# Designs tried in a protein design run: designed miniproteins, single chains, continued (3). Part 13

Each design is a single chain, and the fold is of that chain. pLDDT is the mean over its residues in the fold that is shown.

## One batch from the design tools (miniprotein)

Design m8454
Fold by ESMFold2-Fast:
Structure m8454 (fold): chain A 50 residues (1-50)
Amino acid sequence: MSKKALETLAKLYNIDISGKSQEEIIEELKKVLGDDVLNRIRTIERLIIG
């Protein structure tokens, strides 16, 4: 999973990622998006990676 995609998604939802691990960022995103977190990450990865 791309850390860059996670950071981008977190910023879009105004989630503070300062001092957080990749796993902690995923947990924060799950609180906001629930089961949709994986689909959102995939969308961001397409935008960043192609």
Scores: mean pLDDT 73

Design m8455
Fold by ESMFold2-Fast:
Structure m8455 (fold): chain A 56 residues (1-56)
Amino acid sequence: AEPAATPADLVVVREVNDALDGKITLEEAKERVRSTVGPEVAEAVERALQAHRDLQ
């Protein structure tokens, strides 16, 4: 029940949720994550969003 979240984690969660909700595109979410936390995390976000689409 402890947050233990860094500002970077909060950005990732928000951008992913906004992309899944259709408020922003997957590409926009990826770019924002890349600019804020870095390319490795952006790649992980892209993979997670692609996996979610595959589970349709």
Scores: mean pLDDT 72

Design m8456
Fold by ESMFold2-Fast:
Structure m8456 (fold): chain A 64 residues (1-64)
Amino acid sequence: SRVEEIVKLVLERRDLTPEELEFVRSMATVIDNAAADLAARGRAPAPSVEQQVEAILTNLDALR
């Protein structure tokens, strides 16, 4: 799934604690669902997996 691809790419960029991994999985799920909703409404193209990974990494860094 797209969520699994996002999680895999985040793990390739940095090591995660079990707590951070759970957080990344939750964020990836929320982002993927939001992107699917926007696409279904015809309002915007879904952001790329790379853009979603970058957003997650930025949020992880901000928590520190």
Scores: mean pLDDT 74

Design m8457
Fold by ESMFold2-Fast:
Formats: sequence, C-alpha cells, structure tokens
Structure m8457 (fold): chain A 79 residues (1-79)
Amino acid sequence: MFEELYEKAKEALEKVLGREATEEEINAATKLALAHLFEDEEAKEYAKEVLRKLGMSEEQIEELEKILEELAKEVKEKL
C-alpha cells in the first residue's frame, strides 16, 4: 500500500463524509484509487461496492471517485 495514497484517500473521504473516516472506508477508498491507477475495472467496481455496503450514498461515492481519479492521474504523471 502506498502511504501517500492512503493519506490522500483518507483526506478525500473525510471531506466527502464531513466526519472522520473508518479504517475500512479508508482501505476501500485506497483500493479504488489503486484501481484507477492500474485501470482495473473489476477492482473499481469491487471497491465501490464495499463503500456502498459501508453506508456511502451514490453521490458521495461519485464525488470520492472523481477526487481519487485525479490523484491517480497525478501519480501516473510522476512515473
């Protein structure tokens, strides 16, 4: 797990949720970010399903995914 990606996923989650994120939520968001980095469609759907089961709305998931997609693009540009 990339430490920087984990911290950024946590920040994105807490902004979207308006509260502290749980470890399970941060792990799911980090996996979603990694799925965008590697363009893994199955992993993207799995991570979003976990976030839905944890109680996030579709609007929150969509907002989070947009932030994480931008973060993945930034990481790709540095590679």
Scores: mean pLDDT 79

Design m8458
Fold by ESMFold2-Fast:
Structure m8458 (fold): chain A 94 residues (1-94)
Amino acid sequence: DLSQFGKQLYELLKKAIEALREGKEEEAEELIREIVDLLTLPGTSPEARERARELLREGVRKAVEEGNPQYVEDGLVEASALLAQDAAAARRAA
């Protein structure tokens, strides 16, 4: 995806992977928080945001440990779906 949003997500994901490779776990966690904030829609619960961060953190960790960037993409897809479903449920309840 060549959209501005897709480019921003891609750059943040690359920075998170690089930070973790350098042993900068706090910097990687901050970048993961920024990615989740970009994916967060109105009505998303704090619990869904925490779960999304866990999914992305696991994806980034596996990508670094196994040398396979697909794990980051998988984590991003799962986190995005979780946040969208949570926001949609909140809208239906309102």
Scores: mean pLDDT 79

Design m8459
Fold by ESMFold2-Fast:
Structure m8459 (fold): chain A 100 residues (1-100)
Amino acid sequence: DPAAIEAAKLNGVDVEYFRTLSASGFVLAAELLWEEGRWDALRALQALPGEPPSPEVYLEVRREAKGDIDRLVELILNGDEERRRAAAGLLGELYVEKVE
């Protein structure tokens, strides 16, 4: 949608960054956040280095969020770098489960 792409760019979202991401949890998290117009969360996601979080942080975030999308989005916005990476990966995992 060209209008959605323009709106995202006006809100500081790096559309080319998301276009170049591999088929990872971050791509699916970005698709969900784009559909919901969450430009704030997309900006937080694009700032992540794309490395996997430590297993301990991933398990902590999974236990805390328990599949709660709103909690995962909050962690993407306000968490430290490792918690943001874990939350983004988990959000993508939940999106895959819903579309399958």
Scores: mean pLDDT 71

Design m8460
Fold by ESMFold2-Fast:
Structure m8460 (fold): chain A 67 residues (1-67)
Amino acid sequence: PSREELELEVEAAMLLIEAAVKELIAKKLEALAPVLGEEALREAEKLREEARRLREEAERLEAEARE
């Protein structure tokens, strides 16, 4: 692989890691919602949406690395 391809793959991997962390936090907030209230559920929903967008961006970068 070229250096350019590796750089894109590393960037994609970093975005996937960030998405995974946000998804994990969202799941914990949902589990704690009975204690933390509705705000926790709203925050979890926002984190899930952010994670989805990060995964989409990572897929785009991985596709660019293959071309």
Scores: mean pLDDT 84

Design m8461
Fold by ESMFold2-Fast:
Structure m8461 (fold): chain A 59 residues (1-59)
Amino acid sequence: MAPLTEQEKRVLELVKKGKSDEEIAKELGITPEQVQAILDYALKKLGVKSKEELVKAYE
């Protein structure tokens, strides 16, 4: 698998904790739209289709 950036790992940690895109955006100082873009890119890097699969693959 392609390595995740520190930002992508931080977003995924917050997703694993059940945070919404809006909550993640506030914690990281970015927009919810940027959170979605980071998640989409991380999904492609890990070769998974959904946030649920992403959480399992990242574990």
Scores: mean pLDDT 76

Design m8462
Fold by ESMFold2-Fast:
Structure m8462 (fold): chain A 80 residues (1-80)
Amino acid sequence: SAAEEAKRKGQVKALEDAAESARSALETYREKARKLRQEGEKNPETRDELLAQAKEYEARAAQAEAVLKTYEKLKEEALK
């Protein structure tokens, strides 16, 4: 019982740390995409290039969000 509880707490901690890492990546990619879109709107000469880069970061953000949701689901299952 005590050993099983310790193992569960360890698994939950690992999943929480992984989720926090994914959340930080998500926030970073969203911020980069937002800044690139704002810069593109201000400079028509580089707009298409900056918007393409923003779209790449938006795709990475979507991937990070999916990873975050997976870790949150695994954490919920580990708590059962």
Scores: mean pLDDT 87

Design m8463
Fold by ESMFold2-Fast:
Order: C-alpha cells, then sequence, then structure tokens
Structure m8463 (fold): chain A 59 residues (1-59)
C-alpha cells in the first residue's frame, strides 16, 4: 500500500543522506528526513527529498 511505499522511499532517502561527505549537511538531511517521517510526509514530498539528495551526491 501507500504506507509501504512511504517507508521504502524514506529508507532509500536515508541511505542517500548517509552518503553525503559533509558531516553538517549529512546530519541536517537526516534530521529533515526524521521530521518528514514524524509529520507523515506525502509520497510526493519523500520523492522530492530523495531527488534532492541524489542531485547533491552528483556533485
Amino acid sequence: GEEEKRKELYEEALKLAEQLPSTSVRLAAIHELERAKEEGASIEELERMKKSLEDLLKQ
């Protein structure tokens, strides 16, 4: 269901955040993802966050 998809997107985004080279940026991204999970972020919001993290890792 949509709950399973949200969990999968969160886990994928968290895995990307953990790969960020800057400790401060990594912690900020992890905190933002934790907040999104606690506040029940939409699938669209989680997909947007994941894409932003992918773009950061390309640099």
Scores: mean pLDDT 81

Design m8465
Fold by ESMFold2-Fast:
Structure m8465 (fold): chain A 88 residues (1-88)
Amino acid sequence: SAREAEIKALKAEIKEAAEKLKKEIEKLKEELLKKAKTEEEKKEIEEGMKKQLEAIEKVVAAAEAETDIAKLKELLERLKEILEEMEK
């Protein structure tokens, strides 16, 4: 089925976009931690980045259960937009 193939392809693209976004978040975390002057600042950075990584994992989990092509395309577009902004 063309629909089943499209769903599978979108889920694969979402996973790839999520992995790239996680890598950019880890890179941002390293840069912010290098600039942090106190243990409190470091803790806030680590907690903030952990929250963002958990949010991305929830999107991936939601996508794995999703069969609506329009919703999968929306999820993929959101991840790509966030990734593009972080790569600037």
Scores: mean pLDDT 83

Design m8466
Fold by ESMFold2-Fast:
Structure m8466 (fold): chain A 72 residues (1-72)
Amino acid sequence: TADQQVEQAKLQLTKIANKALEKGASNDKVSRLVAEYAPKIIEAARAGDTKAVQQQLKELEKELEKEAEKEK
């Protein structure tokens, strides 16, 4: 169901955020990026747009990796 897809998307968001924090990205930067991407990802998941969900998750992961790299 759409609710199950939203739940899966939220779990992936949490995993990506935690990975970025582990790599040294600041809590503030992670929180800001998650706040920006989460609504887009959740809306796509609710609409059943699996491609958009995966694309937005990858973009978020990429941006968070850039922030973690800057902190090193």
Scores: mean pLDDT 82

Design m8467
Fold by ESMFold2-Fast:
Structure m8467 (fold): chain A 60 residues (1-60)
Amino acid sequence: SKKEIEELFREAGRAIGAGDYGEAARLFEKAAEIAERAGDKELAEQFKSLAKIARQWDKE
């Protein structure tokens, strides 16, 4: 749902603020999955891109 995606996005933002890029990537991947199941392919692709970027910043 939209509220679930919004909450995951906020949680990912907090993870980034804490330097936890691996957790942020996981949260973005979860948001992408929910968006894809809801039929919003464009939103899902955006979250997949954010997850990929977060994983590139995760050095651990």
Scores: mean pLDDT 83

Design m8468
Fold by ESMFold2-Fast:
Structure m8468 (fold): chain A 66 residues (1-66)
Amino acid sequence: AITEEQRNLVRMLQASVGGTPDGVIRPGGRAGRAAREAQRILGLPEDGVADQAFQDALYAAATAKD
């Protein structure tokens, strides 16, 4: 299941690109384009879908410690 912390990261991404921060990314929308860019940076398939793997990778990157 998607955690609330992962969902909050999606909301933050949506807010940063001027989208509605509802925690749902639509591939064809503004947040979907931002998701594809994040997927490219994380080395994931650039499909713009906020699946479990994408949200896990985004959370891991955001919470990475040295």
Scores: mean pLDDT 64

Design m8469
Fold by ESMFold2-Fast:
Structure m8469 (fold): chain A 55 residues (1-55)
Amino acid sequence: SHMEKFLERAKKIYPDELVKLIEEALSAPDPEERQRIMAEVEDKVSELLQKKKKE
């Protein structure tokens, strides 16, 4: 599945903490809750990348 591929790739690229958060998001029963968790992960990744590129 598309999500399985995403998780496998994430495990190789991202810290275990972020991978665990992604797994929690996928297991969340509420779509809104899942979206919030995923948004947090994406925000952290985006901030890290922006800091690296800018500074």
Scores: mean pLDDT 71

Design m8470
Fold by ESMFold2-Fast:
Structure m8470 (fold): chain A 96 residues (1-96)
Amino acid sequence: MSEVTVGVAEIEAGVGDLLAKKGKYEEAIEMYERAIRLAEEAGDRKALAEMYTRLGEVLAKAGKYEEAIKAYEKALELDPSNERARKGLEEARKKL
């Protein structure tokens, strides 16, 4: 679809990464959710899988393991070869 839409999704996700480094997990989650909507609009399945992977990672850092598992499962549904999502899913399941 639109390369500009995917580019904006990456910018939103990048802001989420910076917020997560500062421990601002709720704000980071909001940025990744915005990035997910933009990737969905663009129809870019690989970008969408990456956004769900990043969402899962920040949810796990926030201790929201059930929500992290759902995000990683969505990432793997979109891209079964995503190693980060697979490892994140295994680690989140161990925390339950």
Scores: mean pLDDT 85

Design m8472
Fold by ESMFold2-Fast:
Structure m8472 (fold): chain A 65 residues (1-65)
Amino acid sequence: MEAFKEKLEKEIKEGLLRIAAAVGDRELARRLAKELGWSEEELEELFRRAERLREERRKELEELK
């Protein structure tokens, strides 16, 4: 079942890529994106989204004092 193995590997790597981007681990995210065939632009968009979420959290903490 080649299709099943490929699908599982991609799903696992995509999950790890999202986690790596959310934590800001650019090195890990780049390695995973390369294996998944993501372009540099796609990877940068993912980081941009993750950074926005981080900035929102930072603003919330700043407002709380």
Scores: mean pLDDT 75

Design m8473
Fold by ESMFold2-Fast:
Structure m8473 (fold): chain A 57 residues (1-57)
Amino acid sequence: ASIEQSIKNAEEYLNSADPEEAKIVYGQLAKDLEDAGRQDLAEEFRQKAAEVQQQLA
């Protein structure tokens, strides 16, 4: 529920062409997933944030 909604929000930011905001949302998702005990998914979203960061650099 909440995780799925956060993922949809991140996708909307990517579609809105703001990669800086997308990076922030992926980082926040990683924290939320870590708090939920989903360490594997948290690592995946940290990786997605890093990929967006590479595109910005």
Scores: mean pLDDT 74

Design m8475
Fold by ESMFold2-Fast:
Structure m8475 (fold): chain A 64 residues (1-64)
Amino acid sequence: DAAAKVERAQELLKKLKETLGKNPLESAKIAAEIAKIYRDLLSDPAAAQQIFDGMLAMSREMLA
């Protein structure tokens, strides 16, 4: 279950990267879904960390 949620979040991160700057509403919905998965995995620090690292990498790309 946790592994499936991590895979889903990683797939959503790829979609978010593709939609950034093209569709703000779609990007916001994808980001919200990733955040929800992250919150659901807070009882599994390793799985939550993988999602957080992906989000942090995305934020760094946006700042560059």
Scores: mean pLDDT 72

Design m8476
Fold by ESMFold2-Fast:
Structure m8476 (fold): chain A 65 residues (1-65)
Amino acid sequence: SEELKRVVERYVGPDGTITREQALDLFEALGLTREQAERLIAPYLGPDGTISKEQLLALLEELEK
């Protein structure tokens, strides 16, 4: 949704990625535990341990359904 997109844009870094910590905080704000959030993002973490805006939005959209 547009609201999720705007929320994610507030956390995105200059390289278009979001840190692992910021992604975990977003999922916790949606009612997940930190452990659940870690398991959800782990397959999508990049080689530097960040998650792309695209992957995070896709995960958030799945939770929004």
Scores: mean pLDDT 76

Design m8478
Fold by ESMFold2-Fast:
Structure m8478 (fold): chain A 73 residues (1-73)
Amino acid sequence: TSPLAQLATRIVALLTEAGDRPLSASEIARALGVSQPAVSEALNLLVEAGVVERERSGRRTLYRLAPVPVEPG
């Protein structure tokens, strides 16, 4: 398994534990004991895959699990 895919799995688990609480790349890196650049690479992959959403909060970029798409009724 790719090191990046392994890190992505750990990030998803952490965000699942956080629930609705968005986390920054630095918070994720600190929680997992991994470098911030490595976390940023894995987060970019997860955002492109539609698993994680990226949003801006002031000067920070925050990440959370993407909601399931719902078609309008």
Scores: mean pLDDT 78

Design m8479
Fold by ESMFold2-Fast:
Structure m8479 (fold): chain A 68 residues (1-68)
Amino acid sequence: SMDEIIRRILLEIGSKEPVLDAGKINELVKEIRENGASEKEIERRFQELRDETSEEHKKAFEESKKAG
């Protein structure tokens, strides 16, 4: 089921850095549940969120190095 796919992906993501914001996760889960999505699309959407979060974290870290 879609809920089982979402649970599996959340458990897999939760074990990895960066830690995703719970609000962003909840919004994405709500969108997926309301509109429906394939397993591949769900995995892609969560991967995009991880990639975005990773890039934001990297930029913040690099900026902190330049200021110090």
Scores: mean pLDDT 73

Design m8480
Fold by ESMFold2-Fast:
Structure m8480 (fold): chain A 65 residues (1-65)
Amino acid sequence: MSAEQILAIMQRVHKETGVTLTVDEIEEALELYQNGESPAQIARKLGISKKTASAVIEAMKELGL
């Protein structure tokens, strides 16, 4: 994942949820998503809300990840 893609995900998630995620959290979310984890499982593992996890996943899908 490029730095530009990470920044795009961070900006979208913050705009939609008010939550600021770190680069490390976004990279971990991508690995969990690629391993077939659900938004609920990703939310639990990262300690974030399901709404925030869903926003991350939708941003990744829009970027073709």
Scores: mean pLDDT 84

Design m8481
Fold by ESMFold2-Fast:
Structure m8481 (fold): chain A 55 residues (1-55)
Amino acid sequence: SLEELEKRIAELEERIRELEERIAAGDLSEEVRKELLEAEIELGLAYIQIGVSKL
């Protein structure tokens, strides 16, 4: 549903913020960078799904 997508977007934006804070603090691990990339991809896909659902 649209509400579930909006919640997913909010969760992904918060997750990305947390990961960016960890990188800024010096956490340069491969896992953190991979997780950030994966979250950014999922966020992009969720925005596309919302766009399609509204139009």
Scores: mean pLDDT 81

Design m8482
Fold by ESMFold2-Fast:
Structure m8482 (fold): chain A 89 residues (1-89)
Amino acid sequence: SEELRRRAREALERAREAAERGDVEAAERAAREAIEAAKRLMDAGDLEGAVEIARELIEIAELIEDEITRGVLQLAAAVVLASAESLLR
């Protein structure tokens, strides 16, 4: 779904910008929006889209200075990635 992919990418961009400026709260909020969009992509059968969003989110999470928030978001994104990849194989 084009709209879900677009919303996911918009959320990833907001998460990256917030993480780069050190706004942990804004980065976490946007990252959670991206995770939710990735899950909806999976529900819609867009597994490749979900994989792409999850991988980008793992990279963005590395920019988050708060180690607990970073770890939680990396785990959530990794679960989405593993689930989508398992359904593709």
Scores: mean pLDDT 85

Design m8483
Fold by ESMFold2-Fast:
Structure m8483 (fold): chain A 67 residues (1-67)
Amino acid sequence: AVETEVVRRTFTGDEAAAFDAARAYLLALEREAAAAGWEVLGTDVTASPVGSPDATITLTTTRRRAV
């Protein structure tokens, strides 16, 4: 059997700071997933509005492991 999880995190505020926070989060998430035996299938990034100082960046990561 296979267990699948979807993990979502949203960052808001200044676009540059939000992207830096999102990058740090993604590295931490990948490290945690590897330690726990999860295979990361992909991460989708959505940012809106683009070029705004009031940006919202959402990261959606899909992962699975054998059970």
Scores: mean pLDDT 78

Design m8484
Fold by ESMFold2-Fast:
Structure m8484 (fold): chain A 75 residues (1-75)
Amino acid sequence: MPDEEEIKRALAIIAATVGILYTDNEEVRKHLEAARDAIAAGDYDTAIEHLQKALEIDPTNRAARSALRLAEELK
């Protein structure tokens, strides 16, 4: 079984991907894609910066907020 940290990382990737699928804003989508790729690479500082930028543009994206919380827990 994957450990708890690996499960959290997978959930953060899923949350960022859901955020991408539910946005029609190209700038939000680009930040969420960059955040997802950063989480996959283990670069949580870069992921947090991109998730914060996405949420500044669209604060209603709940999936992006969930990804941010998980990325902060993984740091």
Scores: mean pLDDT 85

Design m8485
Fold by ESMFold2-Fast:
Structure m8485 (fold): chain A 118 residues (1-118)
Amino acid sequence: MRIEARAELALENGQPVVVLTADPAAIREAESLPPEHPFRKAVVRALGEAFLDALRLMVDYYLSQGLITQEEADRLIAEFEAAVRKAVEANDIDGLYQAFGDAVVRLRELVERRRAEQ
């Protein structure tokens, strides 16, 4: 079975929205398999890559708007890359979703603080 996951950036009412495209049936099948299964590992890796691409798109957008610094961008990406590596090694789909959620919340808080200072 071929796993495809993709991230795209869109603007809705002037706000950046990340669109993640993945096969929900493949994700559900992977979740039903033991962590050591090669198919589950392939799905976790594909999702991790898509989530990292999604975070990079959001970070690049806010960096271009002057709403975060390069240091904040680099730190967020590095922390998420470490979390993705850990989740892929552990074959942890839930941990990967949690890491992405945490990264998005942190990015939003940085942007909101910067907007309040302008």
Scores: mean pLDDT 76

Design m8486
Fold by ESMFold2-Fast:
Structure m8486 (fold): chain A 63 residues (1-63)
Amino acid sequence: SAGEELIEELVRTAEENGFNVSREDLERARRQLRELGYSEEEIEELIKRAGDRIVERHIAAAE
């Protein structure tokens, strides 16, 4: 889906930037998801999943 693709872009951007996601990147993703018609609940869940994945990958990479 378009939302899933957008979240994948966010995760990839973080990986390419040393597992860092700027607040601006997060706000942009939220806005794009709203424009695609996702509800606030759906947006928050997608963003949380992306953030959790980034954090987990960062921790795993440190091991």
Scores: mean pLDDT 80

Design m8488
Fold by ESMFold2-Fast:
Structure m8488 (fold): chain A 68 residues (1-68)
Amino acid sequence: SAALEAEIEALLAEAIAAIEAGDLKRAQQLFREMVALLEARLSPEERERVLNRVLRTYIEHQEALAAA
């Protein structure tokens, strides 16, 4: 689901921002929320696929912004 992928991408962005700010507890909570959301809605195989896609897209987005 595109809506689920957007929710996971938003949580991932917040978690990365928390790590950059040095708030590891906040980052850990956000990762737990992301895992709980995926566990509730997807099989293990579907979770891995969605997480890998979102993470790849986020990295590519960061590289594109750095190159611009």
Scores: mean pLDDT 74

Design m8489
Fold by ESMFold2-Fast:
Structure m8489 (fold): chain A 55 residues (1-55)
Amino acid sequence: GPAAEAARAGGEAGAAALRAGDAVTMQRHTNKGLDAALAAGDEAAAREAGRLAGG
């Protein structure tokens, strides 16, 4: 559905930035995703995003 397609597009953009060697852009996207999850009150999503960024 549209939500799944939006999530996939975001993931593909992040992966493309990483493959292009743009670590600064990738880190910025990761931080924005974490902030958005926290703002939504989704601590589980924020924790998962932090785990993926650290691994």
Scores: mean pLDDT 59

Design m8491
Fold by ESMFold2-Fast:
Structure m8491 (fold): chain A 61 residues (1-61)
Amino acid sequence: ELSEEEQKAYELAKELLEKDPNISVQEIVEKLVKEGFSREVAERAVMEARAEKALEEVKKA
């Protein structure tokens, strides 16, 4: 279960990955920090979203 803050950061990270699957972790973290999230929360959200996206792509391939 994610906190409200973590869930919002995760949702934004997933949105960015959907728009550009090649976007870097650094770029997503920077965007989340700009939105007001802490860098720690942003990094966790990005890692989680990327892991989920990678699993989805493997299953669909």
Scores: mean pLDDT 75

